# Ledger of designs, part 9: designed miniproteins, single chains, continued (4)

Each design is a single chain, and the fold is of that chain. pLDDT is the mean over its residues in the fold that is shown.

## One batch from the design tools (miniprotein)

Design m12283
Fold by ESMFold2-Fast:
Structure m12283 (fold): chain A 75 residues (1-75)
Amino acid sequence: GASAIDILENALSLLKKGDLDGAIAFLEQASKSTSDPKAKGAATSSLELLKLAKKHGSADEAIAGLEDGIDALKS
């Protein structure tokens, strides 16, 4: 299955393209399809962050949060 880093990098790529709805759909699928607890946790936490971004009409905080999450996973 995809690693936590792979999931966050794919979601970040979609957000940087302006595809917030696609990023949400991707994270929903990733959260249901992965059996790795770390990857599932990353997908579910990021999904909530992206839902908040959609509510507020800005992806900037979601992009920053995903970048910080990827950096933390690499540490």
Scores: mean pLDDT 83

Design m12284
Fold by ESMFold2-Fast:
Structure m12284 (fold): chain A 71 residues (1-71)
Amino acid sequence: SREFMERVAREAAEKVKEILTKHGKTELGEKLAEQIISGVATDEKVELSEEEKEELRKLEEELRKKVEEAL
């Protein structure tokens, strides 16, 4: 499970970066990706559009489902 959880974290980081870059927020995407990889919870409240929030929510749900199915 350790390698699986590490892969999930890397996948989450990469996809968060892609979503935010798609919406013109590349720097924020990179910062959040680093926090995901390091396992640090973000203290930052960032103003996101409804579309960005929806895409991030879907990503979170998909990754959560993968983790639950693997455990």
Scores: mean pLDDT 70

Design m12285
Fold by ESMFold2-Fast:
Structure m12285 (fold): chain A 91 residues (1-91)
Amino acid sequence: VERQAQLTLGSLSARLEIAEGELAYGVHHKDAGTLRETLRTLQEIIETAQKILATPGVSKEIDNEAQKLMERAREGAERARAQLATVQASA
């Protein structure tokens, strides 16, 4: 259980870093398509992290890392929503 959660968490961390880069790109280029796709990816990351937190038998370290990852993804999603609203209002 813990090893699978750790591997999933590592994969989510890598996906979050890519999504944060895509978010920065979408913000810089005012690209609504990129912002929508990034928001979807961040929402999927949040859902998977919540599933890890709900799994019994994982260590406190895994829970802590999943919570931090979920917080970062939520912050990214909020930024993506705010920027998407700005881009759409400017059209």
Scores: mean pLDDT 82

Design m12286
Fold by ESMFold2-Fast:
Structure m12286 (fold): chain A 64 residues (1-64)
Amino acid sequence: MPSLEEVQQRVAGLMRRYLANRDDKEVRKEVIKELEEIAKQVEATYPSLAESIREIADIIREHL
């Protein structure tokens, strides 16, 4: 399992990618998919973090 710091860095990187490409629907879809994969990978160890990541993915999805 990745460390909490590694997960936070990966999520931050995806958020930077999303913010730089807000008008690109394909980039948004990729960011959402990666966020969902990270949440699934960490849900057993960090369930609250996994739920927060899923909430972020849902917010981005609603703005598609």
Scores: mean pLDDT 80

Design m12287
Fold by ESMFold2-Fast:
Structure m12287 (fold): chain A 72 residues (1-72)
Amino acid sequence: SSLDEELVREFERRVREMLEMGSEEIRRAGEEGTRLLKERTRDQRSTAQAVGEAIRMIGDAIQDAIDRYREL
């Protein structure tokens, strides 16, 4: 029915919005992680720690995006 088609379209729109929000957060975490890595590598020579922190930040953002998608 046309009503069912409308519901499907609204659901698809919501899913797209949620994925876009998640992608933006992941992008932001990647940028911040990269900045942190560059600063830490320059000042402390602790590349392993800086890499670990950057990976954790990105992983947290990905997990948050997944959790939001699953709550849809």
Scores: mean pLDDT 65

Design m12288
Fold by ESMFold2-Fast:
Order: sequence, then C-alpha cells, then structure tokens
Structure m12288 (fold): chain A 94 residues (1-94)
Amino acid sequence: MSELDKLVEELREAIKNNDIEKAKEIAKKIEELGLSHIDDEEFVKKLLRKVTEAGKEAKNEEIAKILDEVGARIYHALAEHRTAQGKPVPELRF
C-alpha cells in the first residue's frame, strides 16, 4: 500500500467518525505529500481525485471545508508550477 493510499484510508476513517482533529492532521500530511511532489503532475492529479472523492463522503461541514481548502491549495500550487514552466494550467475533472 502506498503512502498516499494509507493517508486516504486514515482520512476516510476520520470522516466516518466525524473526527475533525484527526481529519485536519491527515489533511495536512496529504497537503505536504502533494506539495513535495508538485513536479509530478500525474501523482498530484491522482492525489487530488482521491481527496475529492473522500470529501464527498464527509457529512461534517467543517471536515468538508478543510478538505476543499487543502485541495484548492494543492491545485493552485500545481497551476503556479506549470505556469512558471510555460505550460497550460491543468484541467481536473472528477
């Protein structure tokens, strides 16, 4: 199981338990993982899709907001990285 898959599974458990603090902790680790691999567009797109899918399972509005904000920050970082390289902004469809 990859590091991303482990973090996503832990995130889904936190979502099921409405554990805001645990969801926030795991979301931060996912953000750090995404940003550390920002040059790997395929990996970042896979990460964003998994986070978006997990966020759709969130009944707790605060957890949903945390995941939305983390996803947005990672997407903006990827878009900025691509723009700096003279490449088009990536299209994400989930």
Scores: mean pLDDT 82

Design m12289
Fold by ESMFold2-Fast:
Structure m12289 (fold): chain A 139 residues (1-139)
Amino acid sequence: ETELEERLKKAGLDIQSLKLFTHGYSKGKLDKILDLLERLDQEITPDIVDIALILSIQTKLSKVEKVLPALLEKYPTLYQLYVAVKNKEADLFLSLGYLRSVYYLLLTHEARKQGIPIKDLPQETIEKLKQEAEQIING
């Protein structure tokens, strides 16, 4: 636990900041994501961590490793990925076919915009974003 917190601080992040923008992550997933980003020679920013975590929630890490470099080159910020997904223009992300990845992207973006953790989003907002995610994947 202490080692992960020190690693995040050294990378310019803290574990409390990640908790504000991500739901359902674990320290094991965080450690594997940091290892992946280091192997890709990526500068660890909150946006890059959020994108990698969103992909890892419903996607195996081996698949994330194949898609993440090209995705980050095209959409280096959470906002750019959010806008592209909402407009059905993020073919690389949408080709993953994972409704939950789209759903968590929308939740993470809204939570970040409000400066609160996903769990504290109003239930009406959560339900609306779930329906929007279903429309993006199924439309």
Scores: mean pLDDT 72

Design m12290
Fold by ESMFold2-Fast:
Structure m12290 (fold): chain A 85 residues (1-85)
Amino acid sequence: MRAEVAAALAAAAPEAQARYEAALTQSEEERRRVEEELAREMVPLVAAGIATEDLAAVRAAFEASRSSLTPVEAALLEEALRLAE
């Protein structure tokens, strides 16, 4: 799941994946937990974006799903999408 999200993001924007990982260098255990939670929420959004190769569509789907995310999950997903842009 989280590896699938990482692979999909890396395929669409490998530099964004590397920058996202670099941004989370402290609190490794908390990072892993949040990444697992993000993978569950992000898989449908990333899949939609990969299918269209359109980051704007991925961002629109993320905004539509924002109410189901915790503030921390929403912030990290938004940062990942920003880095992919």
Scores: mean pLDDT 56

Design m12291
Fold by ESMFold2-Fast:
Structure m12291 (fold): chain A 75 residues (1-75)
Amino acid sequence: KLEELNKKRAELAEERHKYAQENRTPEVALELFREGSLDNIELLYERGAISEEEVEKLKEDVEELVKELEEEFKK
């Protein structure tokens, strides 16, 4: 139950989840979108649905989109 490293990792993940729910700002929403998009890209690559070249392209597109949206939302 109380494994130091595993518990810390779980606590951080839970804190991030609660932070996102309690602090629903555009910045937090963009971070979640970025992480979710990157996770989906990784899953597609693991499943053999996309090539390494496509992984790099999609990651770049996600980062660019996130930056553009963050610029639009920030003052």
Scores: mean pLDDT 70

Design m12292
Fold by ESMFold2-Fast:
Structure m12292 (fold): chain A 87 residues (1-87)
Amino acid sequence: LPSFKPDDLKVKPAASKKALEVDVKSVIAFNKNIAAPPEVIAKEVAELLKVNKANDEQQQLAFNIIKEKFPEEGAKIVQLVEKYLSE
């Protein structure tokens, strides 16, 4: 049940959100080109999230991008990213 989210009212910092989205997509595209294993992809995405100090919303955005780009492997990659983030 939605609890009246103010995110759609231009309250969030647009620049950092868009920059992170572009960076995540770039990391995924680069790793696909070199046929990197899911473990390497997950580690690089986790590092990117750590460097940017991504909030829960930004982490969920990255997880959604991964699931869309990797329909079959996305769940495994997201699980590995969560492990690398928790250490």
Scores: mean pLDDT 72

Design m12293
Fold by ESMFold2-Fast:
Structure m12293 (fold): chain A 96 residues (1-96)
Amino acid sequence: SPLEEAIRLLYEGGDEEKARELMKDVPERQVELAIEAARLIRDGDLPEDLKTWVSIQPKEDIIRYLAELIENPDLKYLPRGEAAAMIFSLAEIRLR
C-alpha cells in the first residue's frame, strides 16, 4: 500500500518529499502521522521500552502495524501490539 511503502522509505532514512509523493492520495492527517511515527523510530525519540520493542520486531511487522493504525485509529489494540499503538499515540501528541 502507499502508506506501507512511504513508512518503509522513511524508516530507512529516505526523503520525506518522496514519501509525501507516494502518499499524495492519502488524507493529510494520515500522511503527517506516518511521517512523525517513522521519524520517532528513526531518530530513536522513544521511551526505552519502545526502542527495545522496535529493535526485536521484524521491520515489516512494524511497518504493517503502523499503517493499519494510521488507516484505522479505532482498531482494537492487542496487549502484544500495544507498542505500535503507543508509537502512534506519541506521533498524535507531537502533531498537536
Scores: mean pLDDT 79

Design m12294
Fold by ESMFold2-Fast:
Structure m12294 (fold): chain A 97 residues (1-97)
Amino acid sequence: MIPENEEELKEAIARLLKELFGMSEELAEKVAEEILEEFPELIERPEALLEAIRLLAEGASVAEISRRTGLPKSTVGRIELIIGTALGLERIKRALK
């Protein structure tokens, strides 16, 4: 379950996004890449990143997630925004097809 490299971490993030947020496989992979491109330092903290994504899916606050994972509030808030934006865009794309 704990990823040992960037590719395994991308796959783990994409899996959580599909399972917890109902994202398509294509969207989940793109969001996982975007998070790691914006926060490459999180590759060294895979457990904290994966826990933050799970807690976001449970509706935990940015402040609570920051306390529980040790990630900065700004990092958690940006991850929440990336996920929320992707979900909003997917809903629009489905309506246009």
Scores: mean pLDDT 81

Design m12295
Fold by ESMFold2-Fast:
Structure m12295 (fold): chain A 84 residues (1-84)
Amino acid sequence: VEKALEYLKKAIELLKQGKSDEAVRYLNKAIDYIKSEKNPDPELLKKVIEYAEQAAKLAIENGHSDARRAALQVLVEAKKKLKE
């Protein structure tokens, strides 16, 4: 989950720079990491949700539909893990 946070922070940085394609790659890495996590820390998952919401908002504001979709998928996967 810590690695997913790292990837989300990088994606947000890239979105701010207008590098939406590279940001999507990092968002997809975060999704894969969250899916593979067996014992996710709930506090880190909450942080993932916060950063994913920030990434989605940035993608919407800049018209990056692919990045928005990827960021929303991070939210879905993190929320699924919280329901455990």
Scores: mean pLDDT 81

Design m12296
Fold by ESMFold2-Fast:
Structure m12296 (fold): chain A 95 residues (1-95)
Amino acid sequence: SVEDKVKIADLWLKQLFGIDLSEEEKEALRKELEKNPDADPVEVLIEIRAKGAGISVEELKERIERHLELNYSDEEKEERKKKFEEELKELGLEP
């Protein structure tokens, strides 16, 4: 469902950045996912954030990778990814 995909994006943001989706971002995600229900919710969130920041999706992805590289070791990135996947499974959500 659209709400399940919003939860996936929220969990991704929490696990990698330790931040919550705003209500405005959740609403924007719902609207975009209603138009394209097969879309990857994380990719849609990246598009929304890139537009809000006035940058390209590619530039935002580079900034995300830089942030992760500066704040986490390779081992810590893998641990956060595993925790994200485990939390999705616990909620009955698939990535």
Scores: mean pLDDT 78

Design m12297
Fold by ESMFold2-Fast:
Structure m12297 (fold): chain A 76 residues (1-76)
Amino acid sequence: MSEAEFEIDVLEALAEIYHAIGLLDLSRGNKEAAIEAFKKALELYEQAAKMARDSGLTEQAERFEKNAEELKKLIE
């Protein structure tokens, strides 16, 4: 595993955590907290997608881009 691959994995894991936190906050009626969590998840997925693209990991990048698009719809 390269440093880039490790960083991508860390960004993905962190994005998934923030996405889950946002969904939990929504289920509890905490819309403001949910939006902040989704914004953090979006930023992390966008960073992971760019790094995956630069590393030639096209399928992984496409997955991150889809997750980012889904989060944009929840925020905007």
Scores: mean pLDDT 86

Design m12298
Fold by ESMFold2-Fast:
Structure m12298 (fold): chain A 87 residues (1-87)
Amino acid sequence: SLTGQATVRLRGNVVEVTMHTDNLAQAQRVLQALADHLRATFPDADFTIRIDGNVLTVTAANAALARQLRDAALQWLADNGVSYTVV
């Protein structure tokens, strides 16, 4: 299981997941696994994912899709032992 802390933010059609760790390589592995999970869970959905440092940004076609992607991200973080705060 992955262990860490995250902040998850939803703004309109954008979801941001920030990993709070001093190990950037570990943060990037966690975020890449999350990105792969979101792509696999929503294969036909219109969204893009960018990873920059310790931040994963999801830009969805609309706010409803962004909420679904956020909820899936929260569930994945919980299932993988990552604690989170929603802001």
Scores: mean pLDDT 89

Design m12299
Fold by ESMFold2-Fast:
Structure m12299 (fold): chain A 73 residues (1-73)
Amino acid sequence: MSPREELEELVKEGERAIKENAPAEKLEEIARRIEEAIERVRREKVELSVEEEMRYLATLEEIRIRARQLKKA
């Protein structure tokens, strides 16, 4: 898959994990993979639209907030 397709799939996986109340460990793993995929996209100079970048970053932030809340509960 292209780096862009990999990032999109990981973001979708993260969205599903939030909906399915995945454990904090799973959410943290998905967040790390999304960060790595974003870095790869930037390194390979793959052009993302502003809307795509905002969605990806918002999803990453939501996963991190969720994981933190689960660790406190």
Scores: mean pLDDT 81

Design m12300
Fold by ESMFold2-Fast:
Parts: structure tokens; sequence; C-alpha cells
Structure m12300 (fold): chain A 65 residues (1-65)
């Protein structure tokens, strides 16, 4: 769906624009797995956690979603 595509675009930009910590990589992996399993609520919950760890990541998420 359109929301899944926007989440994928946000993840792509995060990987391209941010030097991720291991904690951020682990959460990003959880978002990706949630999308593969069609669990949008879990994907959004983990995106919110990721946004709380980095202002740059938060800004990317806010621009894409």
Amino acid sequence: GELQDKIKDALTKIVEEVDLTQEQIDILKQVSEAIINENIDLALTNLKKLAELSEKIKNIIEKEL
C-alpha cells in the first residue's frame, strides 16, 4: 500500500543519509521485518522508537510520512 511504500522510502533515505549505530540498525531491521510480515502497526511503533534516538532520523521520517 501507499503507507508501506512511504515507510520503505524513509528507510532508504535513513540508510543513505545517516551513519547508523548498532542500536539504530537493530531497530531498522525490526521495521523492515514488520513490513515484510505486513504488520504496519509494529513498523510504525519501531519507526517512532528510531525517531526518538536521532533528530536527523526524525526529520527524514516526518518529511516522508
Scores: mean pLDDT 84

Design m12301
Fold by ESMFold2-Fast:
Parts: structure tokens; C-alpha cells; sequence
Structure m12301 (fold): chain A 79 residues (1-79)
């Protein structure tokens, strides 16, 4: 689950640098891992929903919203 958050943090950094190809690639990698973790029951629905919304926010250029969503997901993973 933490690996999805790390991929999305890297996607935000790539987006800030204007690296569109890297941003999309990291978002797709994060989505693939997220779907695998959901199928295996290794991630809660609440954390999965936050990560999916963060991917959408990154792709829309809403980087501050993406950061807030990832912070909420990280807090839930620590419980």
C-alpha cells in the first residue's frame, strides 16, 4: 500500500517539472499496483478510493488536492 503512495508522490514531482510522459507512466504504475492490492484484499476500500482520486487529481494538474488526498491515505495506513 505504501508503494502506491510513493509512486504517486513521484508522479506529483514529475508533474511539477512538466514531465508529462513520466507523470502518466507513474500514475499508470500506481493504478496497476492499486488494482492488484484491491484484488488481493491487501488495501482498504477507503485508502484505495483516496489513491484513485489522487491519480485523477494529478492527471488534472490539481497537485495540491492530490497531496491532501495522499496525506489522508498515509494517515489511514498508520492505523
Amino acid sequence: AEEVLELLKKAIEAAKKGDIKKTIGLCLDALGLLLELEREGKISQEVADLCLEAIRAILRGELEKAKELLEKAEELLKK
Scores: mean pLDDT 82

Design m12302
Fold by ESMFold2-Fast:
Structure m12302 (fold): chain A 86 residues (1-86)
Amino acid sequence: SALPRLPKEAVEKIKEELPKAKEELKKLGLYELHLKYLPAAREIARALRPDASPEELEALTEAAASTLTGLAYNKEEEKLAEYLKL
């Protein structure tokens, strides 16, 4: 099952926190893995907000990619597979 649809306020919060999340990924050497998950993350973002603006979609895509990267890093393969199913 997909994550529940997010309100605009949650999207803005994700957008504000993205630079810090990316900085942490770069420090851990995980940013290349994050980039690899962007296409799957974009599909998840579309499933969460089918009517999202391009800016909202981009913010959700980056947040989803960070989530997928974290799950992969922590070897949470079952949860990672669930997210990839939408």
Scores: mean pLDDT 74

Design m12303
Fold by ESMFold2-Fast:
Structure m12303 (fold): chain A 57 residues (1-57)
Amino acid sequence: RRAELVAHLAAVLAQVKAEATRIFDAGPVDGADAERLRQLGAPIGPVTRELVAEEQA
């Protein structure tokens, strides 16, 4: 389960990096681009909290 949470977090971070690179290469960042990055990063908080709870169990 811990390995699954770590893999999920790594996958989310990789997706955020790829999307940020695409957006920055395309030119000026607009509100839709910012919201897309926020949505891609949304699982980071919950997954990190679950990972901390798993480590403390």
Scores: mean pLDDT 75

Design m12304
Fold by ESMFold2-Fast:
Structure m12304 (fold): chain A 57 residues (1-57)
Amino acid sequence: SLQQLLQQAQNHRQSSENYRRLVQKNGDLLSQGTRDKLLQEADRSQQRSEELERQAQ
């Protein structure tokens, strides 16, 4: 299950990066509310990735 935890952590980290990249590329086209929601989802995904990495150690 160590490999599964690390894979899940990587998937959540990639999701976080994808949300942040979406805001970076399209920030000027997004409403403030949409930008805030995407960054909030990015933060949640990053926190989940970090939690799973700690569990894997």
Scores: mean pLDDT 86

Design m12305
Fold by ESMFold2-Fast:
Structure m12305 (fold): chain A 79 residues (1-79)
Amino acid sequence: SEDPVLDAVSALVAAGRRDLADRLWALATGQDMEALRPGFEAIARYARAGRLDEVERALELIERGGDLEALKREADALA
């Protein structure tokens, strides 16, 4: 399912942050979707909440090979 990525991309575009949407899409199409899914779910949650700074930090963490399960737990605590 691509729903978390599409939801986040739509929210970022609506917020005027096409740069973040482009970065997210590049990760989603250039990488293993299953391995990165916790990161994408976290980004979708932050994007829907309007927390664009957290989206930027999450993208940096994914790009650096950080702990995506920890990132998802942090995003889940937001809800």
Scores: mean pLDDT 78

Design m12306
Fold by ESMFold2-Fast:
Structure m12306 (fold): chain A 84 residues (1-84)
Amino acid sequence: MKAKQESMAMAAAVQDSFRDRADLLQLALDSTDPAAQQALARLQQAEKDFIDATNKGDVDSAKKAAEQAREALEELVRIAEELA
């Protein structure tokens, strides 16, 4: 029970972070900058890893994937801020 609640809380935190930075993320997504594309690919991979871990009930892997998604999102936001 607690493990699933923690994974869901982490997913919600990542989604909230995405929502707060939507305008900056849109700048990065519209960019053909290779660094922005690499950060986006990393974020997409972390999302896949999180879904896979959650489906398997692997809380530790889900937490790691959520952390990787957050790091990739922070990098993407940083790149977007440099492009603005």
Scores: mean pLDDT 70

Design m12307
Fold by ESMFold2-Fast:
Structure m12307 (fold): chain A 89 residues (1-89)
Amino acid sequence: MKEELLKKLKEMDEELKKKAEELAKKESLSEKEKLEILLETGKKQLEAAELLKEMGHVFSEEEEALLEKIKERKEELEKKLKELKEKEE
C-alpha cells in the first residue's frame, strides 16, 4: 500500500535522526567515526529504496520528496566526511 511505503520512508528519516542524536552523546567516538556510521546507515536506507524501485514499486510525489530528502542528507554527510579526511592528510 502507498501509505505503508510513506510510513517506512518517514521511519527511515527518523531512524537516521535518532542515530545522529545518540552518536552526539558518545564523546568516545571521533567526529569522523560518527559521520562514517551515519553515512553507512543512510546508504543502507537508499539501497532499500532502490530495491523497491527494482521490484516495480512506483513512488508517489510525496514518497519521492522524502527519498530526495534522505539523499540530500547522505550527500551532506559525504561532503563533511571528505572535508575531515582532507584535513587529516
Scores: mean pLDDT 72

Design m12308
Fold by ESMFold2-Fast:
Structure m12308 (fold): chain A 62 residues (1-62)
Amino acid sequence: MKEKLERDIEIALLEMRISVVELAIQRLEASGDRSPSVQEQIEQLRREKEELRRKIRELKEK
């Protein structure tokens, strides 16, 4: 029972982090800046989002 509550809290926290990362990506994409440095930043944020999704998946498997 305690594990379920802790897992639900962790999932909610990770989902909130994904939302923040998505907002950052949207802001960078909305800038219209196609420089390699901006593309690199978007790529890094997308990797962070994927890592967060991976953690959510692992928590749901428990």
Scores: mean pLDDT 80

Design m12309
Fold by ESMFold2-Fast:
Structure m12309 (fold): chain A 74 residues (1-74)
Amino acid sequence: SMEMEQTILIFRALALDVEARLAIKQGNYEEAQKSIQELYEVIKQLKSTGDPQLIKLANKFQERAKEIEQEIKK
């Protein structure tokens, strides 16, 4: 169902955010970069739904992803 598909995307975004932040804390910048690239793909899928609540959530994840990218570039 559409609701199940949306729930899976949300949990995937949460898992990728946690994975990327954990990788940063461990100094594993290659793993963090891969998780961020996958997170951007999930963000794109959330935005493509056209649902205002999912777009808002996607924008929140996008800000978190940008923060992690800035840490990698240090």
Scores: mean pLDDT 86

Design m12310
Fold by ESMFold2-Fast:
Structure m12310 (fold): chain A 74 residues (1-74)
Amino acid sequence: SRTLSNFEKIFSTLPKSEQDTILKKYGNVKNLYDKIQKYESLIHYSGDRDKLREEFENSFGESKKTVLEIIKKL
């Protein structure tokens, strides 16, 4: 299920160090969730989806691998 509640449950399963890195960058879990939701909406309607996907994924920086694993589990 792609709810904020499910996202928060998945986030709580991450190692503390990864949770701390995300919270430092985004302030809270909802801000990261909202960013992912906006991106998925944008990609759905865009002509150059691969380029936008790459740019978005790279925008997570050091958290890229962790965020992509969360998205897989949503």
Scores: mean pLDDT 79

Design m12311
Fold by ESMFold2-Fast:
Structure m12311 (fold): chain A 66 residues (1-66)
Amino acid sequence: MMEEIRRAADALPEAPREELLEALRKVSDAQVEGKPPVSRETQAKAYKLIREMAEAGRAAARELAA
């Protein structure tokens, strides 16, 4: 469930950006190629990166709108 992935992302230890990007790539590849689902930890890392990028994007949009 999305809630479980979000909770797992919040519980993750600090990870290098490269590991988060690799996790995102694995999730993307699995969705496109019909591979078996990736681990919850991998999904959590991808979610963490997406959330951080979305937050940064919203902050930038607010500055541009001002």
Scores: mean pLDDT 69

Design m12312
Fold by ESMFold2-Fast:
Structure m12312 (fold): chain A 83 residues (1-83)
Amino acid sequence: SKEIIDKGYEQLLKLAEGIEDPVAREAVINAIETARALFLQGDYDLALEVVRGTVDYLVRQGKISEEQGKQIIDTVEKTVKEL
């Protein structure tokens, strides 16, 4: 459902806005945009992998918190489960 995808997208953008590092924020937003396009074409596993890969990297680099990373990944996973 496009409505479920749009709701997940809006929640993810709000979470990304909380990222203080501007380069990390842009990287997460780009991953979210890529994931949205993949969701719309039905590639849910790749969409989750794109966001997870970006978030895990940024958490390991100390650019976003573990809590922020978990919230972002959990939101993508919940969106996949609702589709």
Scores: mean pLDDT 86

Design m12313
Fold by ESMFold2-Fast:
Structure m12313 (fold): chain A 84 residues (1-84)
Amino acid sequence: NEDLREALLLEAEASLYVMKGTVYLKLGTEEGKKKALESYKKAIEYLERAIELAERAGDEELARALREAKEALKEEAKKLEEEL
């Protein structure tokens, strides 16, 4: 299942951007918050693509989990935007 494989790879890319954002937040600076927000927005883009592929693959459980992860990350991004 090529779509499922691609969805999982995109989820991994999203995870890397979340980790990158967490590192930037660890700096405790306003610039770090801005870079964290950029990283979280990139992670959201990867999750959106992963959701489409999971849905196409018929993996409804994966698609649901990815949508939940995306919504949680959107809330974190919104909190960061409110602090800037």
Scores: mean pLDDT 89

Design m12314
Fold by ESMFold2-Fast:
Order: structure tokens, then C-alpha cells, then sequence
Structure m12314 (fold): chain A 89 residues (1-89)
């Protein structure tokens, strides 16, 4: 859902954002499985998703100091979608 967007927002842009959100949901499941399999704690794993030249670009990262909320704020600031998972302490 595009908050604060008008009816003049291109339908293709809305469709691309929905596709990125669905891909982020699948990536979050994979990040959770990866963290659980490794047994590591106190780690935030994330993948930022954007569209560049008609292709989906994934930017993977990990950080022990960033929270899930901070990662979501960074994605919002950059107008990106993010898949994020934080391992339990």
C-alpha cells in the first residue's frame, strides 16, 4: 500500500512496489531460516530491494548494532523495500 500517494501514481509503479513487498516477505523467511540454522544471536540481517533499469536489485547486509526499526527507517528514507530479521539475544 502506498501511503500519501495520489490516484495519479502510475499503476506500474504500484505493481512494482507490490512485487518488491512479496519478494521481501519470501526473503525474510530465508533470513530467518539462515539465522536459526547457524544459531547466531544478536545479529540483524537485511536485504534492501530496489528497481534499477527495470531489474530488481538486492543489497544484502548484516549489523550487530542496527535494530529492525532502524533498518526499516533507512529503507523508508531511500524509498526502498526491505527484508529484515533480527536474531534473538
Amino acid sequence: VLYGKTAETPEEEIKERVELLERAEELEKKLKEEVEKKGEKGLTLYVFLSVENGEVVERRGEDKSKTVAEVHLEALKNNEVVAVYESKP
Scores: mean pLDDT 72

Design m12315
Fold by ESMFold2-Fast:
Structure m12315 (fold): chain A 77 residues (1-77)
Amino acid sequence: MEAQLKELQEQMEREYKEKVPVEETPLRRKVLQVLEIGAELLRNQDEAKMEQARALGEQLEAGQMSLQEFIDRLIAL
């Protein structure tokens, strides 16, 4: 499980690094915070919150929300 959590964190970090050249420290910190929250949700097996996070990720990929809005909504979960 821990190895799969690490792989998920690395994949998410890689995808966001490649899409956005990160010059803004505040945005970078929020992205890292989101990755930590995701890892904690998987560790605690909170299915409902993970499903909400997945839905937010789908909206981000579809261009329905900004990266900043996505991060703020995940932190609020």
Scores: mean pLDDT 66

Design m12316
Fold by ESMFold2-Fast:
Structure m12316 (fold): chain A 62 residues (1-62)
Amino acid sequence: SELERLKAIGEELFAAGNYLHAARAYRGVLELAPDDEEARKNLAEALRKAGNTAEAAAVLAA
């Protein structure tokens, strides 16, 4: 599925240290599955690793 594809891409990009592209992939997951708590946590972690700590906090508060 598209959802599983985006999760896999996000995981690979995060493992490679490409945090902003990983965050984009996880945002795509949340567009398809807004209640995916794991994707929300992964998005926040990717943003935090990229230095976007305020955005990461906002994602977790939503």
Scores: mean pLDDT 86

Design m12317
Fold by ESMFold2-Fast:
Structure m12317 (fold): chain A 93 residues (1-93)
Amino acid sequence: MRYRVTVIGGKGKQKPGEVRELLVDSSDSAEEIAEKHDISKEAAEVVARALAAEPKDGAVFVNGIEVGGMSEEEALELAKKNPNATVVIVRRV
């Protein structure tokens, strides 16, 4: 199944607050995601784990933990205020 995944900030290959849009299949491994999209292994592991849980459209993860009731706008504001946090937003394609 295909997802559009937004990855914001965090340590590693992305600059603080940098937004990256990834097109990922739920069958992709963390290693494949990291290589294809040039993100950190830690960010790729968060993405792979999130997709393995079959997340609902609009699901938000902060440092690998799913946050209930957070909108995409709130997630973007959190990422701006916390540039060392890795924020992942999952959308169904």
Scores: mean pLDDT 75

